Designed miniproteins, single chains, continued (5). Designs and how they scored, part 42

Each design is a single chain, and the fold is of that chain. pLDDT is the mean over its residues in the fold that is shown.

## One batch from the design tools (miniprotein)

Design m17434
Fold by ESMFold2-Fast:
Structure m17434 (fold): chain A 95 residues (1-95)
Amino acid sequence: MAKEKIEAEVQALKDKAIADLKATIEAVAGKPLSTLDPGLLTYVDNSMQAIADEALKKALQVLNDTGNIDDALAVGKAVIEKGSAELKKRLLLRL
């Protein structure tokens, strides 16, 4: 239950971050994603998966240590937000 909720929320945050990153890249590039380097899109997907894996690991550790779902979700969200923001900065420098 608690673990399933954290896994679902981390996955949702990852998917949202990927969508937001791709939308930002498309807007900054001024052209559709289909016209961009497919390696760039693969890099975004793989990088966000690694960030989400770390977020889930830390969130589940907080859940195990505290028993508090809200604290675990806050940690997972913070890891994804920090990771996606840093990834966004790196991606925008390449465009």
Scores: mean pLDDT 83

Design m17435
Fold by ESMFold2-Fast:
Structure m17435 (fold): chain A 87 residues (1-87)
Amino acid sequence: PPLSQEEIEEYQKIREELLKLSDDPSTPLSEKVVEKIVEIIEKLAEDLGLKEEDKKELIELIRNSGGKPFSVLLEEIQKKIAEILKK
């Protein structure tokens, strides 16, 4: 099913913030960029009212993504958020 308007708006906001962190989506993630992504996702989790357990899973996913291409992490985050929101 399509995302709600509120979910789309929060997702667009997060996507814009994430895209500002990297000029090249194929570049491997630095620890500094990973921590910035964690901050952004923590705020998104609060805005969406996610459960603490689901928020922790997202943060662990991001922290374990050091050295991965940014594009791969973005796809993994999108998939995980979609799974959480379908609960």
Scores: mean pLDDT 71

Design m17436
Fold by ESMFold2-Fast:
Structure m17436 (fold): chain A 60 residues (1-60)
Amino acid sequence: ASREQIETVAKAVAAAGTREGAAAVLGSAVHDGVLSQEQLDRALAAGDTGEAIARAAAEL
């Protein structure tokens, strides 16, 4: 994925505000081919809060 696509996903994860919402956004990005499954697993492993996951997603 491009850096711009990753930034868009990270902003959407941050806007979701919850771990469940963040997981849904990341799952959709993997389904649409924007992210890999490995990138999703890495972002979700970063923490139990939407903020922690959003920070990890920005570094993908």
Scores: mean pLDDT 80

Design m17437
Fold by ESMFold2-Fast:
Structure m17437 (fold): chain A 79 residues (1-79)
Amino acid sequence: SELEKLKEELNKLLQDPNATKEEILEIAEKIIELLGKEKGISEEELKKILEKLREELNKAKNKIEMGDIITLTIQEIEE
């Protein structure tokens, strides 16, 4: 599935020392957008989730924190 492929790409980027925050954010945003659409989240709510995700990832100190932020965001949508 597309979601599984995006999650695999995210995991590879989080383990890659050469991956940039922008590359990680790009894949994370695609995952969140796809999940949000599948769960029937409104465009307005999805925009807020993506804005918060971008802000939190830009403040993250390392890839472990980025992974945790993304995982928590996914869990919030899947609940």
Scores: mean pLDDT 85

Design m17438
Fold by ESMFold2-Fast:
Parts: C-alpha cells; structure tokens; sequence
Structure m17438 (fold): chain A 99 residues (1-99)
C-alpha cells in the first residue's frame, strides 16, 4: 500500500543518515547502547519485570542485526527488519506502558 511504501522510504532515509557516519562511530554508539541496555535489563530482572526484560532483549537483538545490515550496505534489509520489529513490538510496548 502507498502508506507502507512511504513509511519504508522514510525509514531508509533515516538509515542513510546513520550510514553516513564513520563505521567506528556507528560501532561505538552500538556498544554504548548495548552497555546501557544490559544495565536496564538487569534491573528489570531484579524487579521480576519479565515482560519488559524480554522486550528489551528483543530490542537489543533487533538493533544489533539492523546495525550489521547498515554496515554491510544493506539499507533495504535493515529497513525491512526495523519495520517488522516495529509492527510486532509497538503494541506490546504500549500495553506495558499502560501498566
């Protein structure tokens, strides 16, 4: 559909901005994100918040795969993976925020 095509083009444009950064900077930002996410996941697990911890772990895995695709020059693959993750996780994240 036209709306889905427009969203895909928007995501690809955003990923092109990320891909314009030096590889070293992209990797450093990923490492910083992973370190912060590890702390958040550990705190959620300590609190017994299993659902939010699982969602955060899924986000970490998806983010890592997306960055690998960006570094490989596969921006369309990265966009498709991002959009799939967004569709699957946004309803879950909104439900958890309401609790």
Amino acid sequence: AAAEEARRREVIAQLKEVAALPEEEIRAQLEQFLAQAEKVIAELKKKGDKERAELAEELVEASTQIVELILAGDLEGAADLYLQFERETTPKAEELRAK
Scores: mean pLDDT 81

Design m17439
Fold by ESMFold2-Fast:
Structure m17439 (fold): chain A 118 residues (1-118)
Amino acid sequence: SMEDYEEALNFAREYLSKQGITDPVTIEMAAMILYGVRLYKEGASIEEAVEAVRELARKRGFPEFVIEFLARATRAILTGIEEGKSAEEIAERLVELGMDPEMARILAELVYDYLATL
């Protein structure tokens, strides 16, 4: 829901700002991934969560190449969670998708910290 996205956005903003990341686009992208993580935790399949993230990003006006990146990142994260992978192992998968290693580490830790609040 929009309320679930706003909650994810507030969590991402506070978390990333403490890491020195204040770029609004980066924060919104992280929040969309957290929204997918929340849907998965609430019982959505990986592909249902990925499609929800894709649709949310489209509605918020992100270009197709960003939408596809968010879909791939969300799928990699959720597959890692399902397989019992650590944050470090998920970060490695995100680096393979082309994400900067430091950003991948921060995002993987953000995801697990967010899951702990659900």
Scores: mean pLDDT 90

Design m17440
Fold by ESMFold2-Fast:
Structure m17440 (fold): chain A 70 residues (1-70)
Amino acid sequence: MEDLDLSQEERDELAKKAAEYYKNNKDADASQYAVQAALGGGGSGESDGFKVEASREDGRRTVTMSKGKR
C-alpha cells in the first residue's frame, strides 16, 4: 500500500473513528480506519477511554489500541 495524502486532522479523525469502532466491536471497520491513518503518516484518536495511535516510521505502519488504566 502506498501513502495517502491526508492532513493531520484527517488522520486524527480516522484514528478517532477506529477507536469508536473498536469500542463497538466492529473490528473490520476499526482496522480499515486505523490503517488509513497510518498510511497517511500517523494520527491519534480517543473515544470513551479507548485510544488508537497510528504511526509510520521507516516504511513500517503500526497501530495500537489501549484503554485507560487508572
Scores: mean pLDDT 72

Design m17441
Fold by ESMFold2-Fast:
Structure m17441 (fold): chain A 94 residues (1-94)
Amino acid sequence: SLLQAFEQGKNMSDEAFFASANKAEKIALSYLLFSSVFPRPEDLELLKQLTPEQQARIAGYLSSRSWVNLQAAAERARSLGLDLLALLLERAAE
């Protein structure tokens, strides 16, 4: 379920997340945290492959990190078309 994926992400270490993350998840994370530029078309195509469960897991992972600006990450997720991820981050930021 989405709730289980979100809770899994919240409880993951950095090592566990990066060991299990596929290329699309790693690209999403990089744009959410470190990029304000318009994404490459090939990266946008990879991001379309993210399942709802993968988006929820990323949201959970980010929501548990005190150094992450969740509002900025949510706005960036919206710009990438990751609307579920954005919604979950917006709720976590409240």
Scores: mean pLDDT 83

Design m17442
Fold by ESMFold2-Fast:
Structure m17442 (fold): chain A 83 residues (1-83)
Amino acid sequence: SARLDALAAEGEALRAAPPDESLPEEEVERLALAALVAEMRRLGFSNAEIAELIRNSRSVEELLLRARAKIFGDYERYEELLK
């Protein structure tokens, strides 16, 4: 999806050039979303999975909590497979 590709690219760009801390809260929230999308992609989440999490979340904070729960579950699965 073009929207998720753009968000992921923005999140990766933030790693090379972090924003000024004087940015308004709304802009900081948008950049946090971009960074989260980029991180979920690095962890192997598909665009469909990321889009579903975004659709089911009413705020960036809710999205972060849902993403953490999903990442935690995936890590538990990997630990079981390594036994």
Scores: mean pLDDT 67

Design m17443
Fold by ESMFold2-Fast:
Structure m17443 (fold): chain A 86 residues (1-86)
Amino acid sequence: SAAEKGLREAQRAWLEGIANQKIEEGIEKGLEYLREGGVEQEVIDKFEEEGKKVIELYTKKWSAEEKEKIAEAAREQLAKLEAQEA
């Protein structure tokens, strides 16, 4: 369904944002995919709230070393998602 596609693309955008250290861009793209998929507003609101919390951790709390470790984990998750689509 369109909603299922929206959820998958939002998850990918989030992971890409973390992997490329562009988390704000990733969250914005994720929100667009959820809206395009017609995902319920409650789910969109939770995604936005969680995104704001991650942005705060990323900008104010996480060290460069922690950001790189998290980015590496996100790249591994993206590779697994790509393998499922091949």
Scores: mean pLDDT 83

Design m17444
Fold by ESMFold2-Fast:
Structure m17444 (fold): chain A 55 residues (1-55)
Amino acid sequence: SEEEKKKQQEHMAQLFEQGIAAIERQRDALSAVDGEGTEWALERLRESYKKLKEE
């Protein structure tokens, strides 16, 4: 149903939010390997999160 889809997307958005926060906490270590790639990956994750919120 529409309501179940909305709840599932809200849950997925929460998981994305927590995943992004976890990666951001390790940002210095990740950036030491690939700074440009780390920023690119974070930007892509944030874009995906935004799309989920704007369904």
Scores: mean pLDDT 76

Design m17445
Fold by ESMFold2-Fast:
Structure m17445 (fold): chain A 80 residues (1-80)
Amino acid sequence: MFSEEVRNKILEITKRIFEILDEAVENPEKLAEKIKELEELLKELRDLMKTTDLSEESREELESMIAFIESLIDELKKKL
């Protein structure tokens, strides 16, 4: 289980990622810019994982979330 502080940070970043995904779908002309924003937020999640002492279970949960978001970015890149 994540600490409350780490969980709140992950939820904040995840919420922003989904907001950017919605914006990319609504504004295809901005797709390239939105992909860059998503990649920056994904980097923040990876950095959080590297700097935080996570349990094995919490690490696997975060890795699964990162992999899911990466798959979404890859699908968006196919539309470029």
Scores: mean pLDDT 77

Design m17446
Fold by ESMFold2-Fast:
Structure m17446 (fold): chain A 78 residues (1-78)
Amino acid sequence: SMEEALNRGMGDALARMAIWTKALTVEVARRMVELGASVEDLTDFVKSIEDPEQRKQILDEIKKLDPEMYKKVLELLK
C-alpha cells in the first residue's frame, strides 16, 4: 500500500538523520572540550541531550578527552 511505502521511506530518512545527529553531537562535545568550555557549559550541553544513549556517548567522549572534566560534569549531573 502507499501508506506502507511512505512509512518505510520515513523510517529510512529518520535512521539517516539519527546517524548524522549522533555524529554531530559527538563532534560538538569534542570541540567544546578542545576550546576549553567550562564544566557548567559542558554539563548544560549534556543535560540538553534527552536521549539516554546519546547522553552516554557524549559522556564517554568527554571521559576519553579529559577524565578530570568528566568527573566534574558527573558531580554536577547528580
Scores: mean pLDDT 80

Design m17447
Fold by ESMFold2-Fast:
Parts: structure tokens; sequence; C-alpha cells
Structure m17447 (fold): chain A 65 residues (1-65)
């Protein structure tokens, strides 16, 4: 499965930024623990703005898989 392509599918704005709700939907689509993915994303969110890049979401998903 192309995880990056799946992340892009849930990027409804096409701006390369993924919100927490979109990240949760990707995690559910992959059958992953949403809380574990959110914890991994929080560790990568240096700005504390709650927005994630495509790369950050992909890395968080890989950390849980």
Amino acid sequence: MDIRALVRKYDKDGDGLIGPAEAAEVARALGLDVQAVHDALKALDKDGDGLFTEDEVVEALKAVM
C-alpha cells in the first residue's frame, strides 16, 4: 500500500498540511491505533500548531506499523 498516496487522499485542501482529524481517518483506514498515531505526530509537531506535513504523517504511521 502506498501510504503517501493514502495521506494525500485525506488532504482535502491539497496544501500538503494534514490536520488531526485527517490523520485519524488515515490511521483508521490502515487499521492502526489512532491514539498511537496521534502520540507519534505530537512528538514530530515542533511548532505546536496541530498541523502536520505529509512526511510527518507518513513517519508517524510507520512508527505504529
Scores: mean pLDDT 74

Design m17448
Fold by ESMFold2-Fast:
Structure m17448 (fold): chain A 83 residues (1-83)
Amino acid sequence: SLQEEIDRIVKEMGELYKAATDPAVQAQMKELLGKMFERLKEKAEELGYDPSTSSKEQEEEVLKEAVRLGREMLEEMKKLMAE
């Protein structure tokens, strides 16, 4: 499910952040997380998403975007860990 994928992405991001021992890498990871959050917020607003009133279809579109952005974030975080 989309929720299971999000849970896996969040867990993996958390593990990467904890594994980062370089403060500069941790700072860059925090910046990437902030940018991801803002992009997701923009997409939710674009779709007119409201968690209390939106349809399941609108919720699924936001969840799909969250998965897409989360995967992009994991790739960028892994690149930071490789440096």
Scores: mean pLDDT 77

Design m17449
Fold by ESMFold2-Fast:
Structure m17449 (fold): chain A 86 residues (1-86)
Amino acid sequence: MKTPEEIIRDLLEQAVSEAKEGTEDKAIELINKAAAMGNFVAALENKPWKALHIAAGALEAAREAKSSVDKAIIKIEEMKKAVEEL
């Protein structure tokens, strides 16, 4: 079975793919699912600040997906790094 961290990373990798395809709604949906899973992990580990940082990164990545695929990818990679700190 996949760990919560692996599920979040898989969702973010799919979001990168959807952003590159220009399917903005799907990219945003995947980013939001990753943020929700990040919140669950942070709650289990008593790290509420990490949940907020992951959610903020998701909102930034979703905004960038509309205007710049390259910037969206950078923001998603920053979110993946934040997940590693959980």
Scores: mean pLDDT 69

Design m17450
Fold by ESMFold2-Fast:
Structure m17450 (fold): chain A 76 residues (1-76)
Amino acid sequence: DDEARRLADEGSELWRRGLELDRQGRFAEASRLFREASRLFRRAADLSTDPDEAAWYRGESRRAGGLSRRAARRAS
């Protein structure tokens, strides 16, 4: 659970940095950070022993994945 929270915190930091890069028009870099954030949230969900917490982390992972795909399209 503590490890799940640590991974989620790392994902949140990458998400914030990705948003800043996206605002700067650095879409390829933003896409990579959002993708890594998505992976971290997914791993946090897998490690979480609380079903509600796991469900929330899966939701965050999907949102980060969506942001990554959107940024990748804008980079193309």
Scores: mean pLDDT 88

Design m17451
Fold by ESMFold2-Fast:
Structure m17451 (fold): chain A 76 residues (1-76)
Amino acid sequence: SKEEGEEHAKRLEESLDGLEEYLEKNPDALSEEERRQAAEMARGLFEQFKKANPDEPRLPELEEKVEALVEKLLNP
């Protein structure tokens, strides 16, 4: 359903924003290996979301957020 997809998109966005804020405030909290694992997990979760919600109009925005988070994780 559209409403269900919108709620899932909102939860994904909130999760991405929360992790980004956490990394901003705790730049030394994660090891290099943990950052790589988190980046892979974030990309994997987004790909699963995209497959389940291919018509989500916010996909480009969410993809940009995921890639920004991955960049921040891999280049702290």
Scores: mean pLDDT 80

Design m17452
Fold by ESMFold2-Fast:
Structure m17452 (fold): chain A 87 residues (1-87)
Amino acid sequence: ASPEEVREIAEKIAEELKKKFPDAEIKIEERGNTVTITIKTKDVEADIALTGLPDGSIAVHVKVKSKNKEAGEKLKKAIEEAVKKAL
């Protein structure tokens, strides 16, 4: 996928997450072929890395760090739904 396609997908994911977690801090960073979305709340932090591959596919890596298991699972589920909707 092109860098522009990866960025567009990342922005769609960030928009969906902002709707579900309005008070969350959301940041998007680009490095080469990878766009990383960082979402931070009081109880949970997550990174979503989207890498455009030469075959036109996109690799998605999600890392969730939480002190509250229920909050972490809720954010993880929201991320999975946002990724599916954006792809």
Scores: mean pLDDT 81

Design m17453
Fold by ESMFold2-Fast:
Structure m17453 (fold): chain A 92 residues (1-92)
Amino acid sequence: MTDEEIEKAAENLFEKYDTDGDGYLSREEFEAFLDDLVKKGYITEEQKKRILELFDKYDTDGDGRLSKEEFIELMKELAKDPGIAKYLKKFL
């Protein structure tokens, strides 16, 4: 995937999981996204735990939520995983 494809997929995915429409993805909304990936077989429970640790690193404001820009940066890192890349292609 190109960075442009990851950005488009991440934007579409963000809109889907931003249930409050506030322009941020909460830790709970992000965890629900990861739970959906585990349930569908794209990642393991161990990968979910590691990705939740990355959420904390990309939360530059320390407010317990990700902006769209922070989420895109995180998705670029996660798209190195073939399972996550396969899932993101659904949102192109």
Scores: mean pLDDT 78

Design m17454
Fold by ESMFold2-Fast:
Structure m17454 (fold): chain A 60 residues (1-60)
Amino acid sequence: STQQLVAEKEREEFEKELEELKKTKSKEEIDNYLLSRYPQAKDGKEALEIFEKKLEEALK
């Protein structure tokens, strides 16, 4: 479906952006980036888990 294609592109863009950040930024800066996207998360690890879970649900 079109919604799945949009979700896949958004996932790819975020993953590429995160990989670039990992090469040039500290762990703290990456965690802040993820938390800015998922402010409901307690830390960057939880924010990443929320991101992954949302995409898994969208791809079904």
Scores: mean pLDDT 71

Design m17455
Fold by ESMFold2-Fast:
Structure m17455 (fold): chain A 82 residues (1-82)
Amino acid sequence: MYTPASVEVLSETATSILVRVTPEGGKPPALVELTYDEATRKILARVLSGAHLPDGTAAELGRATGAGEGIERAGVRLVARM
């Protein structure tokens, strides 16, 4: 079972956020691009490099970090919840 230890925002634009996901257990971090489509209110997640993430992890990261709620409301910043 995969659970991210932390998510860090590396860069942010009006429609795109680049985050670094650090998994537990000393595995290398993954770079994930989150793109928010304001018209459809959807977040698209794309793994650019790093740790092997299970299918569906991008959606789980969005929920765990509040991306589906926090980013939708603010459209700006993704913050990890521990």
Scores: mean pLDDT 54

Design m17456
Fold by ESMFold2-Fast:
Structure m17456 (fold): chain A 86 residues (1-86)
Amino acid sequence: DEKEKKQEELIQKLIDRIEEELLDSVIGSGDDETTKKFQDLVKNLESLSEEEIEKKIDEIVEEIKENSSVKREMSEEAREAMRKHL
């Protein structure tokens, strides 16, 4: 369906944008929690309308970005230390 494909593209775009920001600092970005949140979002989108989806995506993206930014700083030190140790 065209609607389903458009929604997938939007979700993929958001995932790519977040991954790009994480990849800049942390190699191998994408914590399991972030991945699961996106998967849950996809399932919920099937029941929601297009307008509601856009608003919900914005809210989730903001929450994920804020959480990812905090984790990125913490994980950056931890992951960089581990990779440097290797």
Scores: mean pLDDT 55

Design m17457
Fold by ESMFold2-Fast:
Structure m17457 (fold): chain A 79 residues (1-79)
Amino acid sequence: MQTQDNFNQWKDIVQQNIKDFQKMVDQITDPQVKQQYQQKIDDMKKQFDKATTVSQIIDIDMDIGVYQMDIGVRRVFPD
């Protein structure tokens, strides 16, 4: 059982992180790579809308961090 205030605080944080991730994806110049990350954002938004626990919200936030690092690595070490 979680408090509503705790859940709302995490939702606000992760919603902002999704918006920041969208801005990073919008800067991708390769249309195929951009489409792949846009699909991940769309999937995360669906999961976010269905989330009812803090743990579910934290899982989404961890996925955002992994994808942001992946984009960063691709810019420094292109394939």
Scores: mean pLDDT 78

Design m17458
Fold by ESMFold2-Fast:
Structure m17458 (fold): chain A 104 residues (1-104)
Amino acid sequence: MEELAEKVREIAKKYGTPEIGEKVAEFLRSLKLSPEELELARAIADMAAYYFGLSEDQRTVLEAALLLKLATGNQEKADRAIRAVFDGNLKEALEILAEAVEES
């Protein structure tokens, strides 16, 4: 989890939104999901990146969005973040994830 949280922070810094990145990273570090749920999110993100040709940054934010969906049940915001990732709009995806974390 720490590796994923750090990657999210680095991506957010690239888009000029370090505060948003820290909110998402803190959420990821605080997750109380089973090892099986963590592995499921990782496996889905890896498969999607391979199948759809996603960048490493897209894959990373996709894993975070899947973990949000599993942890919070906020399907509407998780699905919007996933769509933003596939559109290459990573700043928007991170903003949606941060908003969903605040509402949880």
Scores: mean pLDDT 85

Design m17459
Fold by ESMFold2-Fast:
Structure m17459 (fold): chain A 105 residues (1-105)
Amino acid sequence: MMEFLKEVEERMKELIENKDVEGVIEEARRLAEFFREKGLEEAAEAVEEGAEEAEKVVETDPEKALRLVLGGVQIGLLLALLEKEPTEELKEQLEKYRKLMEELK
């Protein structure tokens, strides 16, 4: 679990730095699939909804699309954290995603 979340965090950071909003949407869909495989259906749905809404506006307003997909990821991570007893590493990953969200506002 932690290794996958670290990979997602690193890839999202790189994609954000490169302003690759469509890449962020694809990475979010990968995270949603991961949550489904772990039985975290509500977390998966939150991430997927954010990605779907972002896809609708990515060509017209890529900045809004980025905020929508990252918002979905943040909510999904919070839901996953609330459903399971979190490890300190999982809490640290969540804090990193929150910091990335703040920097994009």
Scores: mean pLDDT 76

Design m17460
Fold by ESMFold2-Fast:
Structure m17460 (fold): chain A 84 residues (1-84)
Amino acid sequence: MEYLEKGKKALEEGDYEKAVEYFTKAAEANKDNPELKGEALDNLSIALSKLGDYKKSIEATLEAGKEYAKSENPEIAFLGKALA
């Protein structure tokens, strides 16, 4: 997904504010795909942590865990429970 790729590139370049924008858009674009939404929210958590917004970072981590737990893939669902 283009937004997820742009977000990862922004993270690598140290543009954490831009990474937050792209990962937020990636999560919105993948609202019906728990696995991709979970990945976007997990990366959003990292970007927020780099900005020092620890409260929002924790909230994004918990939401990522909830999305992974919705997956019908047993391995991804197990990972979601372990992260939550």
Scores: mean pLDDT 78

Design m17461
Fold by ESMFold2-Fast:
Structure m17461 (fold): chain A 72 residues (1-72)
Amino acid sequence: LSPELQRDAERGLLRAAASVFKTVGPVTDADAAIAARHTRRAVRLGDRETVDEILEAAAGSPAVRRAVEAAA
């Protein structure tokens, strides 16, 4: 895929992941690790909008938000 198309596809996937984080109840270390992984990918793609969406989705989950902030 071209870099532009790949970035758009990755953004869609990361946005879906952010939505999942909003729906989870208790947050675990595993959830934090997954969020950090998605955040690192968004940063590598230069997709700061997706990073912000993940941070917003994780706002109610201190462990996840902390991991996302560290990865960003």
Scores: mean pLDDT 64

Design m17462
Fold by ESMFold2-Fast:
Structure m17462 (fold): chain A 68 residues (1-68)
Amino acid sequence: SLEERIKEVEKRVKELEKKIKADPSAPVILGNMVDSARALVKRAKETGDEKLLEKAEELVKITEKQMA
């Protein structure tokens, strides 16, 4: 469901925020990407817009790959 996908993205965003905060060498762009993903998921939650959720999911996926 949309609601379950939103919860999963919110969880992934929180995990990334913790990892970036713990790593002082993390590039600024990664923090910016997480901030953007958080804004997109918040808007998707408010509007029910699945396209905004898809954009947030993709941005989180890209950020996770960059953190690996």
Scores: mean pLDDT 83

Design m17463
Fold by ESMFold2-Fast:
Structure m17463 (fold): chain A 81 residues (1-81)
Amino acid sequence: NIIRDSVKKLLDALGIKVSQETIDTLSKAMEKYLERNNTSVLIAKTTPFLLLNKISPELYKKILRGEPITDEDIAEIEKKW
């Protein structure tokens, strides 16, 4: 799955270790964003970090600040998407 692979590569590049459930939640949110906005899945491959800002600006900002990703952050994304 191109979106899931892109999410995993992004988090690995940022040094962020997360569960498979977190990867699945973020991938689902990105997929739904692309579907709702009639946008190509290639965006997930080429600019996954910018796509993260579209699905969760707050999580994007936390990552930029070097703050840890929490289960609560992931629950908010799951609730929204």
Scores: mean pLDDT 76

Design m17464
Fold by ESMFold2-Fast:
Structure m17464 (fold): chain A 61 residues (1-61)
Amino acid sequence: MEEERKKALEELMKLSKITYDELVQRLADYLGLPSEDYARALLGDKEAFERFQKELEERAK
């Protein structure tokens, strides 16, 4: 499910002549986010979302 959206975003960025990594870096820098994975989570990246879940798990304990 999330993989489909991620691929769609990558294809759109390819048409716009920008890379996914560049978009992530731009968002992290522009918004002053604590890390790139936070920006990836906002974009619906499954890997970044997993890291977000891990942080919640550590905070719960």
Scores: mean pLDDT 65

Design m17465
Fold by ESMFold2-Fast:
Structure m17465 (fold): chain A 81 residues (1-81)
Amino acid sequence: SAADVERLLALARAYLAQAEALYAADPSSPETIAANRSLLALVEGLLRHAERDPRTSPEQLAELRALAARVREITARSEAA
């Protein structure tokens, strides 16, 4: 349902916020890297679910892709530190 996709967006936004907070607190710790890898997998899972739902709007899909890309960037920066 449209409500299900909005729930996925809310979860993805929360996961990004958590990844940003962890990176801001300690970007290079093994704990931050492990947590951000898990958050990335969760956001990518939400994106795959939304891509399979024909009720997902192009705007919702674009936002989920942007959120996933941002978590991926943060994870890569943590791993490079």
Scores: mean pLDDT 86

Design m17466
Fold by ESMFold2-Fast:
Structure m17466 (fold): chain A 69 residues (1-69)
Amino acid sequence: SSSLQQQIQQIQDQIQWLQDYLAKQQKLLDLAKKNGNRAGVEMYQRQIDDIEQRIKELQEKLRELEKKY
């Protein structure tokens, strides 16, 4: 259905946004490591871990919705 297609597209868009955000956080983590910024390393690592978990959950949700399409 059109509604199901829209939900699939929305989740795909959310995953893409989170992947782009993850890439930015990974660059900031690398910079923090190079600069010896321990507080930054801890903060960015926690953010990366959270983003990766959220991507995984959305990918699982997407897979279940695609089974219905």
Scores: mean pLDDT 88

Design m17467
Fold by ESMFold2-Fast:
Structure m17467 (fold): chain A 85 residues (1-85)
Amino acid sequence: MLEKFIELLRKVAEKLGLDPEEMLKTLLGSLMAGEAKSLEEVQALAEWARGQSVEELLEALSAEAKKLLEENLPAMIKELEKLLE
């Protein structure tokens, strides 16, 4: 339900006066950095991620990061819906 998550994230960001694309890029960048084994790898991923679109970042997620995202999507959706109340 990634599409539902992205739509809710945009609504939450709009309600809070934040950029939804920046919020999503930060989340995806954090998932990628969480898999990094060194500080140099974290820095390289962060620099690369700044130049990418949301769609490119989603495609670049490793199998482990994609699985972590999918496993947490129901909980994240529930938290975003709560923030819209």
Scores: mean pLDDT 70

Design m17468
Fold by ESMFold2-Fast:
Structure m17468 (fold): chain A 78 residues (1-78)
Amino acid sequence: MSREELDAEVEIALATMELALARIAYKNGMDKEEVIKLYEEVLKRAEEIAKRSTGDNRRLAEQVAEEAKKLIEELKKE
């Protein structure tokens, strides 16, 4: 595993955790607009990771991006 591949794995893991933490923060009273902003930041990061990644890392980053999109749309429908 190269440093670039390891860095991508770490960034994907962090992005996944950031989505979970933002969702928990929303349930605990964080403003909807702030939570949407956090999801949008994760989406942009995940899309960038996907562009520079291949194989499993690209697929995982794309999955994180799709989850972020779904969470943003769900909150906007509130």
Scores: mean pLDDT 83

